# Designed miniproteins, single chains, continued (3), part 16

Each design is a single chain, and the fold is of that chain. pLDDT is the mean over its residues in the fold that is shown.

## One batch from the design tools (miniprotein)

Design m8525
Fold by ESMFold2-Fast:
Structure m8525 (fold): chain A 87 residues (1-87)
Amino acid sequence: SLEELVEELKKKALEKLNVESIETEEQKEKLRKGLYELYEKKEYLLENANEEEVEQVFGGYVSEDASEEAKKEGEALIELIKEIGEV
């Protein structure tokens, strides 16, 4: 489900940046909105997402093997996470 996928990506993003918690309501809202915006463009992730695909979405920003679309989504997620970390 979308909720499960969002929670999994959130957990992986927090672990990757070594951020254990998101405390403020604004930070939570930004992360949630960013993830939903990414998924609106990738409907197939809602039905066929697996760990490899999830890794490519946000891990692809550093992977030469990732598609340009996946890299852009990864960059957007990184940007969102940076905003949350800087708030």
Scores: mean pLDDT 52

Design m8526
Fold by ESMFold2-Fast:
Structure m8526 (fold): chain A 70 residues (1-70)
Amino acid sequence: SMEEGYLEFLALFYEAVLRTSEGLLEDNRKKLEENKDNPEKVANYQKTIDDLERDIEGARRDLEEIRARL
């Protein structure tokens, strides 16, 4: 069994990852809007957004599972 201190550390780690990834997601969405007249830049920012959304979804699921064990 994991100790509560270890689960608390993991929760803080995933919370930090989520904050960073959500910030990057917002920044890339703003860049996509700023460059919406440039199809190549739109495609590049959209790929980054899609990658970040998948990472965020995974991290949120992991965090929920960790919190459920606390």
Scores: mean pLDDT 88

Design m8527
Fold by ESMFold2-Fast:
Structure m8527 (fold): chain A 84 residues (1-84)
Amino acid sequence: MEEERKKLLQEFYDKMVEEVRKVINEAQKQRLTKEEIQAKIDELLSKYKEEFVRKMQEEFGVPKEEAEKEADRIVNIIKKEFGL
């Protein structure tokens, strides 16, 4: 259970990092503004947060509020890593 939870957290983090990098690379090709890039990343991270919270509730029985706090922690780490 703990090992499976850790794997889900790692997969969620890795997936978000890859998708954020894809958004940044695509935005650079399209010459988007910083504000447009930020908006796209916020939308992307919001969708992944919702998916993560659902999986945490369904697979591990984690309460919604606890799962949301964990997702927010990961999102904040990613935003800090990319200077957002």
Scores: mean pLDDT 80

Design m8528
Fold by ESMFold2-Fast:
Structure m8528 (fold): chain A 82 residues (1-82)
Amino acid sequence: EEIEKVKKEAEELKKKRDEATAQFNAESGRLDGEAVRAYFEDPEKAAELRAEGNKRSAELQAEVDELTKKYNELIKKAKELE
């Protein structure tokens, strides 16, 4: 049954997206905390940590965006099959 298969694929993608979103939030919080701590010791190092954090956040955000796009495409397909 095609509808069941599409729903199962959508559930799997939703789980991956939720996991990627949770990882994004956890990494962003950790990197912000490290940058704040470093700021009081070495503002230049804090700026480097911020740049690294921004790069990592951009990578994780791109992953979340890609998973969200695939999930939305499957949800649209599931609605068309209903």
Scores: mean pLDDT 75

Design m8529
Fold by ESMFold2-Fast:
Structure m8529 (fold): chain A 57 residues (1-57)
Amino acid sequence: MKPTLEQEKEALLRAARELGLSPADVLGGDEAQRAHLREQIAAVAGVPAEEVTVRHA
């Protein structure tokens, strides 16, 4: 399923909590943590991680 911006943001924050990260750490954090979160978002959205775009609101 193609993720909307809202779904992508919500999935990112939920994945962060699953990984034990705070939302603030994700939004201002390191690239390695973002890469792992993209994989979790991709799993939730049913698309490849490479096609997941994380954008600022």
Scores: mean pLDDT 58

Design m8530
Fold by ESMFold2-Fast:
Structure m8530 (fold): chain A 64 residues (1-64)
Amino acid sequence: MKEPSEKEKKIISAIQNGELKEGEVYSQGELAKKFKVSKSTVSRALKYAEKLGLVEKTEKGYRL
């Protein structure tokens, strides 16, 4: 996977810093609205965060 963009890095950093409630499941749409970015930006950031072990992909979204 390519290096994350600045917007994707901001999402990853927010997850690492506990700015989102740990243990909750968020949809791509909820995160896109919260960070004011596109769903595609969120999708790329979450795939990168999943590889880092920061989030878990579930049937309903991503668990932080």
Scores: mean pLDDT 77

Design m8531
Fold by ESMFold2-Fast:
Structure m8531 (fold): chain A 73 residues (1-73)
Amino acid sequence: SEIDKKIIEAVKKIREEFNAEMQKLYDKYVEESKGKTEEEKKAIRKQFYKEMDTVRNKARERLKKEIEEIKKE
């Protein structure tokens, strides 16, 4: 129960941070896409997906490490 609570808290915190980073990245994408052609938007979107993958991988690695540390207790 105590370990489960710590895991839930860690998941919530990391998801909140992940969502905030993804929102910033999306806002940047929207801003950069303003007044662009369809072709330019596709190029911007492709770059944006690469940046999203970086944020996603960082969040996944952090979550894994946090859960492993909690389980070692």
Scores: mean pLDDT 85

Design m8532
Fold by ESMFold2-Fast:
Structure m8532 (fold): chain A 83 residues (1-83)
Amino acid sequence: AQDELAAASRRLHELMEEARRRFPEKGEEVLRLVDEATTALARGDEARGQEYKERLTNLVGEIGKQIAEELDRIGRALRELAA
């Protein structure tokens, strides 16, 4: 769980940096949505987490979908650590 969380967090940061590079005008929006999604998932608010992940996909396409996949991994790892 802890190692999975660390790995997913690293991949998430790499994807966010690529999104900022490819879509410089949207970089701050991507960071805000990732922060909001991470906060919602850490609180166990899966519905809100899904909403923010969908907005990421709509904002930056395929890279947003990849970011959403890493957010799902982070959410699962956080739940495992809480169990």
Scores: mean pLDDT 80

Design m8533
Fold by ESMFold2-Fast:
Structure m8533 (fold): chain A 99 residues (1-99)
Amino acid sequence: ASLLRAALEAAEKAIEAAKQGNYFDAVVYSTIAEIAATVVVLYDKETHPEVARLAEGVRDAASKAADAASQGNYEEAIKYFEKAVELAREGLRVYERLK
């Protein structure tokens, strides 16, 4: 739960940075979201496969957002960060159902 929340918070901060044209902060927060999501995949893949699948989506979206931001395409970067936020929120909802 805490690592998915960290990924969510990082993705939300990345959106804020991208909207301000702050490439450096957008990439830094994207990397934090990707690392946090990757750790969730590693720990939950066997025990909570549906959470791991959503975390894989967060990782992939954050990676694509970082690539778009590195090319100066902040509109596309924001779209992928918003997808990462949506997937992370869904993952947290799944955790709540699993106790």
Scores: mean pLDDT 82

Design m8534
Fold by ESMFold2-Fast:
Structure m8534 (fold): chain A 92 residues (1-92)
Amino acid sequence: DPLEEAIKRILEGKHPLVIFEELKQKYNLTEEEAKRLEKKLFVLHYIAVNPDLSLPLEKVAEHLGITPEELREIMAELEKKYGDEIDKLKNL
């Protein structure tokens, strides 16, 4: 699972761009899969750096270059599938 591995690598202190290239290569991702992973990876990094999420969701989405709708969908997926791993990111 590329996202589970991405979370582990963020916890290890790796840069998101390095993680993205490593996982793209390891999993032979298509362009569509790579674009989805990149968006999710930057959301994960944002959570790790900003655990209190003090900015409005719309401003966070704008900062990450995605829509507020996409951000809401990504956040819901991450919490549902990787809640324990996400909690570790927030406590870094």
Scores: mean pLDDT 76

Design m8535
Fold by ESMFold2-Fast:
Structure m8535 (fold): chain A 89 residues (1-89)
Amino acid sequence: SARLAQVRAVVDDVVAHSSLSRDQAQAYVRQVGALLDVPRAVLNAVLRQIARHSSLSRRQALGYMRRVAAAAPDRALGRAAVAMIDAAR
């Protein structure tokens, strides 16, 4: 699906980093949340956790991205996105 291809592009961008700034991690997590139509309350809770970091490891950023993907209302799309993120860790 086109949405899964876009999620893969975001995951590939994150994997290209050794570390991420807070702003970079929040931007990638927002992109995944938008692509998967994640409920705003879940997205905002994850963004607040990221805001507590000055910087994030690649593994930490992928972990937050996984949490957002797991909250996708489309369960099949969400599970495929989670599997894609887990393969990148």
Scores: mean pLDDT 89

Design m8536
Fold by ESMFold2-Fast:
Structure m8536 (fold): chain A 94 residues (1-94)
Amino acid sequence: MSVEELLEEALRLAREGRPLEAAQLIVRALALENPEAMKALLEELKKRAEELSKITDPEELSRKVLELIVEIAEKYGAKRVAETAREVLEILDA
């Protein structure tokens, strides 16, 4: 599965009300497009594990993870991943 196919499927899942699964596909796309950005995301998730573990709402957890994906993807130049993560966040806020 290509990066483009993963990102298209993520948008479909987000529109179906499945934002956690959408975030998982976006993470897979990031790993394929920019392995260094993926490593940075994993390190940041590890640092925020205590904060994230307090979130019991799957939508709120998905929002926090997607915000972090946008930040890291933009920093590392993974533009397609960042744009898709932003679009999923917009779907959640609709």
Scores: mean pLDDT 84

Design m8537
Fold by ESMFold2-Fast:
Structure m8537 (fold): chain A 83 residues (1-83)
Amino acid sequence: SDITEGVLEVAQASIRSSLKNASMDKAVESLNTMPNYTAKKEGDNVVLSKEIAGETYTYVAKDINELVDALNDLIRKKHEAKE
């Protein structure tokens, strides 16, 4: 629902702000606390996955900036999938 989605977006924005100042280890821990997200290290990279509207989206990020970009893209896709 819109109320639940609003609360989740505020939580995700807070996590996103924290990620900008976090190490990759802390970023992976924070992402794994979010429902339906999976973050895993693959060598020096982090693989981030989320299921949205029955489809799984997977991103590979080499640094914090790419992780933040992937999270922003997933938030956008979640909104678009509802239409």
Scores: mean pLDDT 70

Design m8538
Fold by ESMFold2-Fast:
Structure m8538 (fold): chain A 71 residues (1-71)
Amino acid sequence: MKAEVRGDTLVITLDTNEKATVKVYKDGKLLYEFESTLNKVTIPLKEAGKYTVEVTFPDGSVEKKTVEAKA
């Protein structure tokens, strides 16, 4: 999994062609939880700060990455 901030957008690239569960946290608070069947997800960010992306893959493995967004 790759997570990157481009302007006001969080871009998540998934290393799977199957359904994965994506969770996005800001300052320890869960903001978004959804399932993705796509290998790329874009999320608009409304606030600057640290965002943690947690992806649970179909095999049960979990990847986490923290990125910093500027306004």
Scores: mean pLDDT 78

Design m8539
Fold by ESMFold2-Fast:
Structure m8539 (fold): chain A 79 residues (1-79)
Amino acid sequence: MSEEEKLELMAEWSKKMQANPAETAAEIAAARAYLATADLSEKEREAARLVIEAAEALMAGDAERALRLFEEALALAKA
């Protein structure tokens, strides 16, 4: 998948999230609550936190920031 294809995917996810802001906010809150109680390593917890921040960036319409955060999470998970 090219960087352009990734950015297009981020833009489409952003549109879906903005179409249902209450549902998206509830899902982000549920993910944060799960992260607070889940038995995760420090690295897994940080990667999950970056994914949640990427979702918040998508809600704000910042596809470029969301892509960078997802790629940081993936790099951290691979290390």
Scores: mean pLDDT 79

Design m8540
Fold by ESMFold2-Fast:
Structure m8540 (fold): chain A 68 residues (1-68)
Amino acid sequence: MEKELNELLDRLSEKSGLSKESIRNALLTMLASSPASQRALMDLFSRETGVSRSDINAALETLKRLLE
């Protein structure tokens, strides 16, 4: 579980230029948010980092599975 999360965060860190901690916190905030806030945060993250919305969605789904 922790290894898969670290590999995902490494990949997103390379794409975005942000630290793994910043990315993890952003994804956790998105998961804890209402649907409208989650969409707005995903749009903001995509614009700020250049990470595609599909990659963000894949990361959120992976993180949901790891938190189960």
Scores: mean pLDDT 77

Design m8541
Fold by ESMFold2-Fast:
Structure m8541 (fold): chain A 90 residues (1-90)
Amino acid sequence: SMVAKSELEEKAIQAALEAQRAVQEMAEILEEVGAYLDQSLIDELEARTGVKADPVLQTDELPPEVLARLRELAERALRARDEAEELAAK
């Protein structure tokens, strides 16, 4: 037979893993950008004023290019999740 139940289950697992990978990549980008920008802002402020600062970056304060990347990854994660759910329902 062309399609076996085990094959559909394997495809569902692969789709779920792809969704998890996309979410993990988003988390890594947020962590790296957040840490990098926080350190950059502290360094710049200290260099200019000699005053210590602990800025708290929010998601809406991220650069536009980073937000575009996060949106693309979010769309990929949602599509992969939906695909995994559809395959698991078969």
Scores: mean pLDDT 62

Design m8542
Fold by ESMFold2-Fast:
Structure m8542 (fold): chain A 77 residues (1-77)
Amino acid sequence: GEEEERYIKRADKLVEEAEKALEKGDFFKAEENIGLLGILLGVAEIEGLHEAAEYIREKLDELKEKLKKAKEEAKKK
């Protein structure tokens, strides 16, 4: 449906910004975009947008793991 497509498109923008931030080592901006993606997931779940919610959850889990690994590598200095 149109609403699910809207949420997926918004999620894709947040994912792109988070991935760009991670590539640059900008952990603050990465965390900000991951946080916004988490808020979007919560709203999608409340609205019953199951397809969008599943898509967002998968992307959120992937980004959280990438952020965790990037921070661990940065701390090994």
Scores: mean pLDDT 86

Design m8543
Fold by ESMFold2-Fast:
Structure m8543 (fold): chain A 87 residues (1-87)
Amino acid sequence: AVEEAVERGRRAGEEAGRFALRAEEKAAAGDAAGAAGGYIAAIGAGVEAGIAGRRAGAVEEAARAAREGALEAGGERGAEMAERAAR
């Protein structure tokens, strides 16, 4: 249960981090629409971490795992987005 929520949170966070990183790349290239899509996808992945956390009664643990996964994959912006969306 809690272990499953942490693992799902970490994987969702990694996905969120990758989306956020790609969104930053698109923004730097002048693709505002592509950047917006990437950020929306990052938020969606963070929400999935929150759903897993709520099901297990472990929202804090899932949100922390999501932040950590996103940091590894896409840096600080992705980490903040994933944690916020998971809560």
Scores: mean pLDDT 84

Design m8544
Fold by ESMFold2-Fast:
Structure m8544 (fold): chain A 96 residues (1-96)
Amino acid sequence: MESGVLSERSEPLKVEVEKGDTLRVTVTNLSDHTHTVTVVLEDANGNVVGEDSATLAPGESATFTFTVTESGTFTVRVEVDDGAVGTQFRVVVEKL
């Protein structure tokens, strides 16, 4: 069962983590166009501690994996290259 499933929206998702946890973020492009998506992991103070990007054709998914070095509430944010609305993407966040 998935933790923090965002159906058709790219909203900032807050995740409680412990040092050494791995966060797996899967992004699916549900739009009719190829987009570059960027996943940004921010710590509790808003500092970017992880960032990765993938180019996704319609219906494609990419999985991003981040290992956290500190405990706390982290924020997962998904950005799209052309400002496409978040309703065209599915985001799944899992803590391993």
Scores: mean pLDDT 73

Design m8545
Fold by ESMFold2-Fast:
Structure m8545 (fold): chain A 87 residues (1-87)
Amino acid sequence: NKAEKIVKKAVELGLLPDDPELQEQIIEELKKVFDTATPLEVLAIVLGIDPSVIPEDEEEAIEVISSITGKSKEKIRELLEFIKSLL
């Protein structure tokens, strides 16, 4: 399951807590949007960010996500590349 793989990768990268209930909620949300969502929209949903707030430019999107989450730009980029590899 692609949604489960993405969420597990986010936990491994330290971008999400190891909380099974939260992880399952994110997986269910991703399943609803996979057919239409861009990689950046999937990334936003995984990290609990409204996709409408994210810039369309990848570089600007990573910077905004890093600012909102307080997480590393490097780890956010690694998750985005992983999402692209599955879509």
Scores: mean pLDDT 83

Design m8546
Fold by ESMFold2-Fast:
Structure m8546 (fold): chain A 94 residues (1-94)
Amino acid sequence: MLSAAELAELEARARRLEAELRELEARGLSARERADATLAALSELLGVEAPSWEERMRKVLRAQAALAGRSLSDEEIEEKIRRLKEAVARAEAE
């Protein structure tokens, strides 16, 4: 469980990142740019670092599931990553 201080810091970070993401959307960013910005924001919020996009996404998905009181199998994580890559590719093809 998060302490009151940790929760307050997390809420402050989330509010700042939401404001930044809204500003980026207002600039008319592409679907890929928004996806990259969202992943970067979530990685910062959850304290996740990794050398590749795929590894960052795996850690972010595991952290999000843990915060929601869930656990994800490696197979579920890989499927979510594949779907996200496909969604970004489709948006870029449009």
Scores: mean pLDDT 65

Design m8547
Fold by ESMFold2-Fast:
Structure m8547 (fold): chain A 73 residues (1-73)
Amino acid sequence: NELKKYLDLDGDGKITDEELRRVVAELQGLIPMTEEERIKLRKMLGLSTDLNGELTFEELQKLVEKAKEINKE
């Protein structure tokens, strides 16, 4: 599960609030990352690959739902 590997950096099998905040910061451009990495992250989350916008409320909700699914497994 590529998304779980990306979100669960500590390998503890849980997505923490800290890890989720880090991903949100990456998506908002607050953490330096390449365009390719940002597109890959958006694709893994099932978001639009359009880099022109800020992280929308709908995209944030989708990210939270994905984190909950991973924690449920």
Scores: mean pLDDT 68

Design m8548
Fold by ESMFold2-Fast:
Structure m8548 (fold): chain A 95 residues (1-95)
Amino acid sequence: MKEKIMKLAKTFGDNSKDFYYNLANLIIDLSGKDAVLAAQVLLALGVPREEVEKIIEEAGKKHNVKEEELEKAKKAEPNKELADKFIEFFAKLAE
């Protein structure tokens, strides 16, 4: 999993700086503003909840996500199965 995430970060950024922010932006953009999905993926990857809340607020505002959806995202639980499927989907597109 870690190697697939690093490949994703390298594809959408020239370094690992802000990689979780870039990942959240990508998820929100491709999912049609699903900030809850972005939060679930980041939490499943081991990102602290406090950091996920900040990332989702910044990325969500950039994509004009509604405040009610941002509040749901802040209360989201990690979803490893969904995170695994999302990473596999992007790994398949990179081929």
Scores: mean pLDDT 72

Design m8549
Fold by ESMFold2-Fast:
Structure m8549 (fold): chain A 97 residues (1-97)
Amino acid sequence: SIEKKIEAVANAVNEVAEKLAEIAKRKGIPVSRIEPLVTEGLLTAMGNVSSGDIDGAVADIERAAERAAELLNLDDKERQQLRDVTKQAIDKLRKTS
């Protein structure tokens, strides 16, 4: 049960991170500028899911995505793409939880 929830959170973070890396690559931004935010978001979300707080893990993933979008100075279209991927990842996470 908890192992599946941890895997679901990791998968959600990875899907968001992959989209963020795709956008960063297109803008010529080094991954090293976003890696600390992805790592922090993952660790915080893992802490919440390990304590049974799925809603907290979801909120942490959403905040990490928004902060990364600000750091990369994403335009409205890129922010919408990131939000769409984040929503899809969270929907999958909630179905497995």
Scores: mean pLDDT 80

Design m8550
Fold by ESMFold2-Fast:
Structure m8550 (fold): chain A 78 residues (1-78)
Amino acid sequence: LSLEEAKKILKEAGIKEEEILPRLEELWNKYGDKLPMTKESYDALLKLGDKDAIERLLAFILKNEEEIKNSKGVFIPK
């Protein structure tokens, strides 16, 4: 997912800059066990404060939310 695509997804979802981190935390608590990403990697991403990577991760979850929700295990993007 490109940064431009990620920003478009966030804008279409009505997510403001200050809402990105709270919304990502909400979705991680809801779907983190189904994401192809470890808790350690997620924590490292937040600690690093990589804004572009954080925006891309949130947009990825939003784009694939229905498929992630319906997955019986870890969701693998095609």
Scores: mean pLDDT 79

Design m8551
Fold by ESMFold2-Fast:
Structure m8551 (fold): chain A 80 residues (1-80)
Amino acid sequence: SRAEVRKLLEESFKLVKETLELAKEKNDEHAIEQAEEMEKELERKAKEILAIPDLQEALELAEEVLKIVRDAYEKLKKAL
């Protein structure tokens, strides 16, 4: 459903904000820059995904985005 697509995107936004917070706590300029770039890319990608008429395609893309964001979050967290 479209609600499921929105939920996946909301989870991605939550993780990207947590990634940015962790990068700021570490005072890692490179990590902060990467997290800010990821947030900007996620904003554009979310708009694209929500515009897709095919719900299955939108879901698959939203899941891919979440996996990418989750991977980035886990990598940063391990560096703590």
Scores: mean pLDDT 84

Design m8552
Fold by ESMFold2-Fast:
Structure m8552 (fold): chain A 81 residues (1-81)
Amino acid sequence: TQDYQQAVQYLQQGQQYIQQQNYQQAVDYYQQSITLLEQVDPYSQNMLDTYANLSTAYINLQDYDRAIEYAKRGVRIRRIQ
């Protein structure tokens, strides 16, 4: 429960940094969110949202290989849900 709440907070902070166009900080917070969500709820909507937002952040950082990888992970979860 505490780890899930922390993961959601990291996701929200990442989203705020995206709005500010601070993509490097957004990536850091999204990666921390993923680490916690993998342990508590790996197939959640929050995991799906985190992968989608991380993909967007990597596109803006011009890291297209990582952007594609996280987009694919999000698609896999959506097919299961």
Scores: mean pLDDT 84

Design m8553
Fold by ESMFold2-Fast:
Structure m8553 (fold): chain A 67 residues (1-67)
Amino acid sequence: SSERVKEYVKLAEELGLFDDIDKLPEYEREAIELLKKGYAIDTSVSDEVMGHAIGLAGGLRALAKEV
């Protein structure tokens, strides 16, 4: 769910996980920006970006659980 992803992004910001956002690949930075804006990612056009956004959100959730 896009709402869940926004919650994970907010938690990641609070934990400082975005401190190195400028060092991420361009497609991951694009995914993070879309998540922060709360825009629905068009899966038909942006499947690659959506996949990266979901993967990143899952990774951030796992890190938040351990930290």
Scores: mean pLDDT 55

Design m8554
Fold by ESMFold2-Fast:
Structure m8554 (fold): chain A 66 residues (1-66)
Amino acid sequence: MIEKLKEEIQKVAKELGTEFKTSLEDEESLKRVLEILKEEIENGMSEEELSKRLQEIVDEEKEEKE
């Protein structure tokens, strides 16, 4: 499951014109990141804003956990 979540996040990032890879191992954190990404895409946010948000979300998720 974890590898599949990471792959889906990478595919979404590529679709947005960026390359994003996470080192998160927690399934819940990965699902959270993917869910936020999908919501932002559905809301029609720009690729630039989505890329920046991705970095901030992952950074905060890591800080919140460790």
Scores: mean pLDDT 66

Design m8555
Fold by ESMFold2-Fast:
Structure m8555 (fold): chain A 65 residues (1-65)
Amino acid sequence: SMEEVEKFLEELERLGVKAVLGLVSREEAQRAIERGKELLESIDDEEAKKRLTRAIESLERVLEQ
C-alpha cells in the first residue's frame, strides 16, 4: 500500500541522515537499499515507484561519500 511505501520512505530518509553522521553501518544501509529495490519490483503505482526510487538513490549517494 502507499501507506507502507510512505513509512519506508521516511525510514530511508532517516537512515540517510544517520549515515552522513556515521551512525549507520554500511551493512544496515545496504539491507535497506536491497529491501527498497524488492519493493520496486512489486509496485505498479508510478507515483510510489518515483518516490521510492528517489529515496533509494539518496541513500546510495550518501554511501558513495
Scores: mean pLDDT 76

Design m8556
Fold by ESMFold2-Fast:
Structure m8556 (fold): chain A 117 residues (1-117)
Amino acid sequence: MEEWRRKQIEELIEFLRKRKAELEEQASKSSGLEKQLLELQAQYYDELIRANEAILAGDKKAAIEHLKKAIELERQITKLSLELARQQGASQLDIDILDALFRMSIAVLKIALKNLE
């Protein structure tokens, strides 16, 4: 692996660890659907961390397994995020934009998965 790519992945892992910790702290202070959403997002970041650690280790099988779990978690996050937005009085346009952004996120993860296979 090129040194610049290793450094970028290591920096990404550190960023993801920080975000996971922030989400876990917010979840501990939340309730209901917001808590469920934050807990799922923390799990999503954990799976992305593990996938990237597996990439650094050259373990393609482990990277693929963790990335597939991340995609499934993102689908669950999408459903709860749209439900929470509706409960908070978001417009249909805002809901449609949010759904489109989540579909793009899942598409990016699927491209990453294909590049590992």
Scores: mean pLDDT 88

Design m8557
Fold by ESMFold2-Fast:
Structure m8557 (fold): chain A 96 residues (1-96)
Amino acid sequence: DLEEIVERFLARTLEPAREAAAAKDKERFIEIFAEAVREVLGDEELAERIRELMLKALRGEIPAREAQLEIQRLLAEHFGDEEALAELRELEAELA
């Protein structure tokens, strides 16, 4: 059930993410988020790709906006959300 998955995700991410944000520990925040993706969605490759993109953005290797759009694309592809994918393509075209 989607509701059970969402509750599990929030329980696993919300408090640790708040602690990391308060400490301004961006690397820990990224680890918590990637771990939650792995545990909740069960996709280790997706979790690793998201972690890599967030770390590259944090290190200034790629623009934060580019990392954000790619993460949204990966998540939309995982859920098969064709409407979200179409909206992301349109947004990328308008912001270019």
Scores: mean pLDDT 68

Design m8558
Fold by ESMFold2-Fast:
Structure m8558 (fold): chain A 64 residues (1-64)
Amino acid sequence: SMEKKLAMELFLEAVRKAMDKANELAKTLPDTGEAQLQLADFFLQQLGVELKKAEAELEKIKAE
């Protein structure tokens, strides 16, 4: 359905935005195991934030 396609596009954009933020943090971190774990945690946190924004946008579109 069109709704599923739109949801997938919004979620893919959320992933892209989270990866962009993680990539910016990665540029500031040293090449250590601790930094790798910090980067992974940051990515997961940002992904959660961006997915919630995508869910809100999807609900807004469905209400129109």
Scores: mean pLDDT 84

Design m8559
Fold by ESMFold2-Fast:
Formats: structure tokens, sequence, C-alpha cells
Structure m8559 (fold): chain A 60 residues (1-60)
């Protein structure tokens, strides 16, 4: 699909790649705490959403 150079889409993809090590560490820590797969996915999703929001606020 032809993705236009979308400000949000491009920054999202790049930012997700850049913060991937933090996400992987968070997942490992949650697994060590005995969290379920659903709880891990929920926490990771929330973490990503907050990080993206913070990044957008700083770059706006």
Amino acid sequence: AAARAGDLGTRYAKYVKEIRPEVEKLEAELRAQGKSDLEILTEVSRFLAEKIREKEAEEA
C-alpha cells in the first residue's frame, strides 16, 4: 500500500522502533512478576500510548 509520508504514521513507526528495547525490558519484568499474557499486553499497550503522547507533546 502506498503510505503517504504521514507525520503521525511515520513518527509512530520510527518511535516504536526506537523504544523497542524499553518495551522488551518491560515485558520481561512483567513476565517475571507472573503477569498473564493479557495483562502484559495491556500494560505494554498503555506504556506505548503514554510514551507516544509524551513524545508528541514535546515535539509539538
Scores: mean pLDDT 72

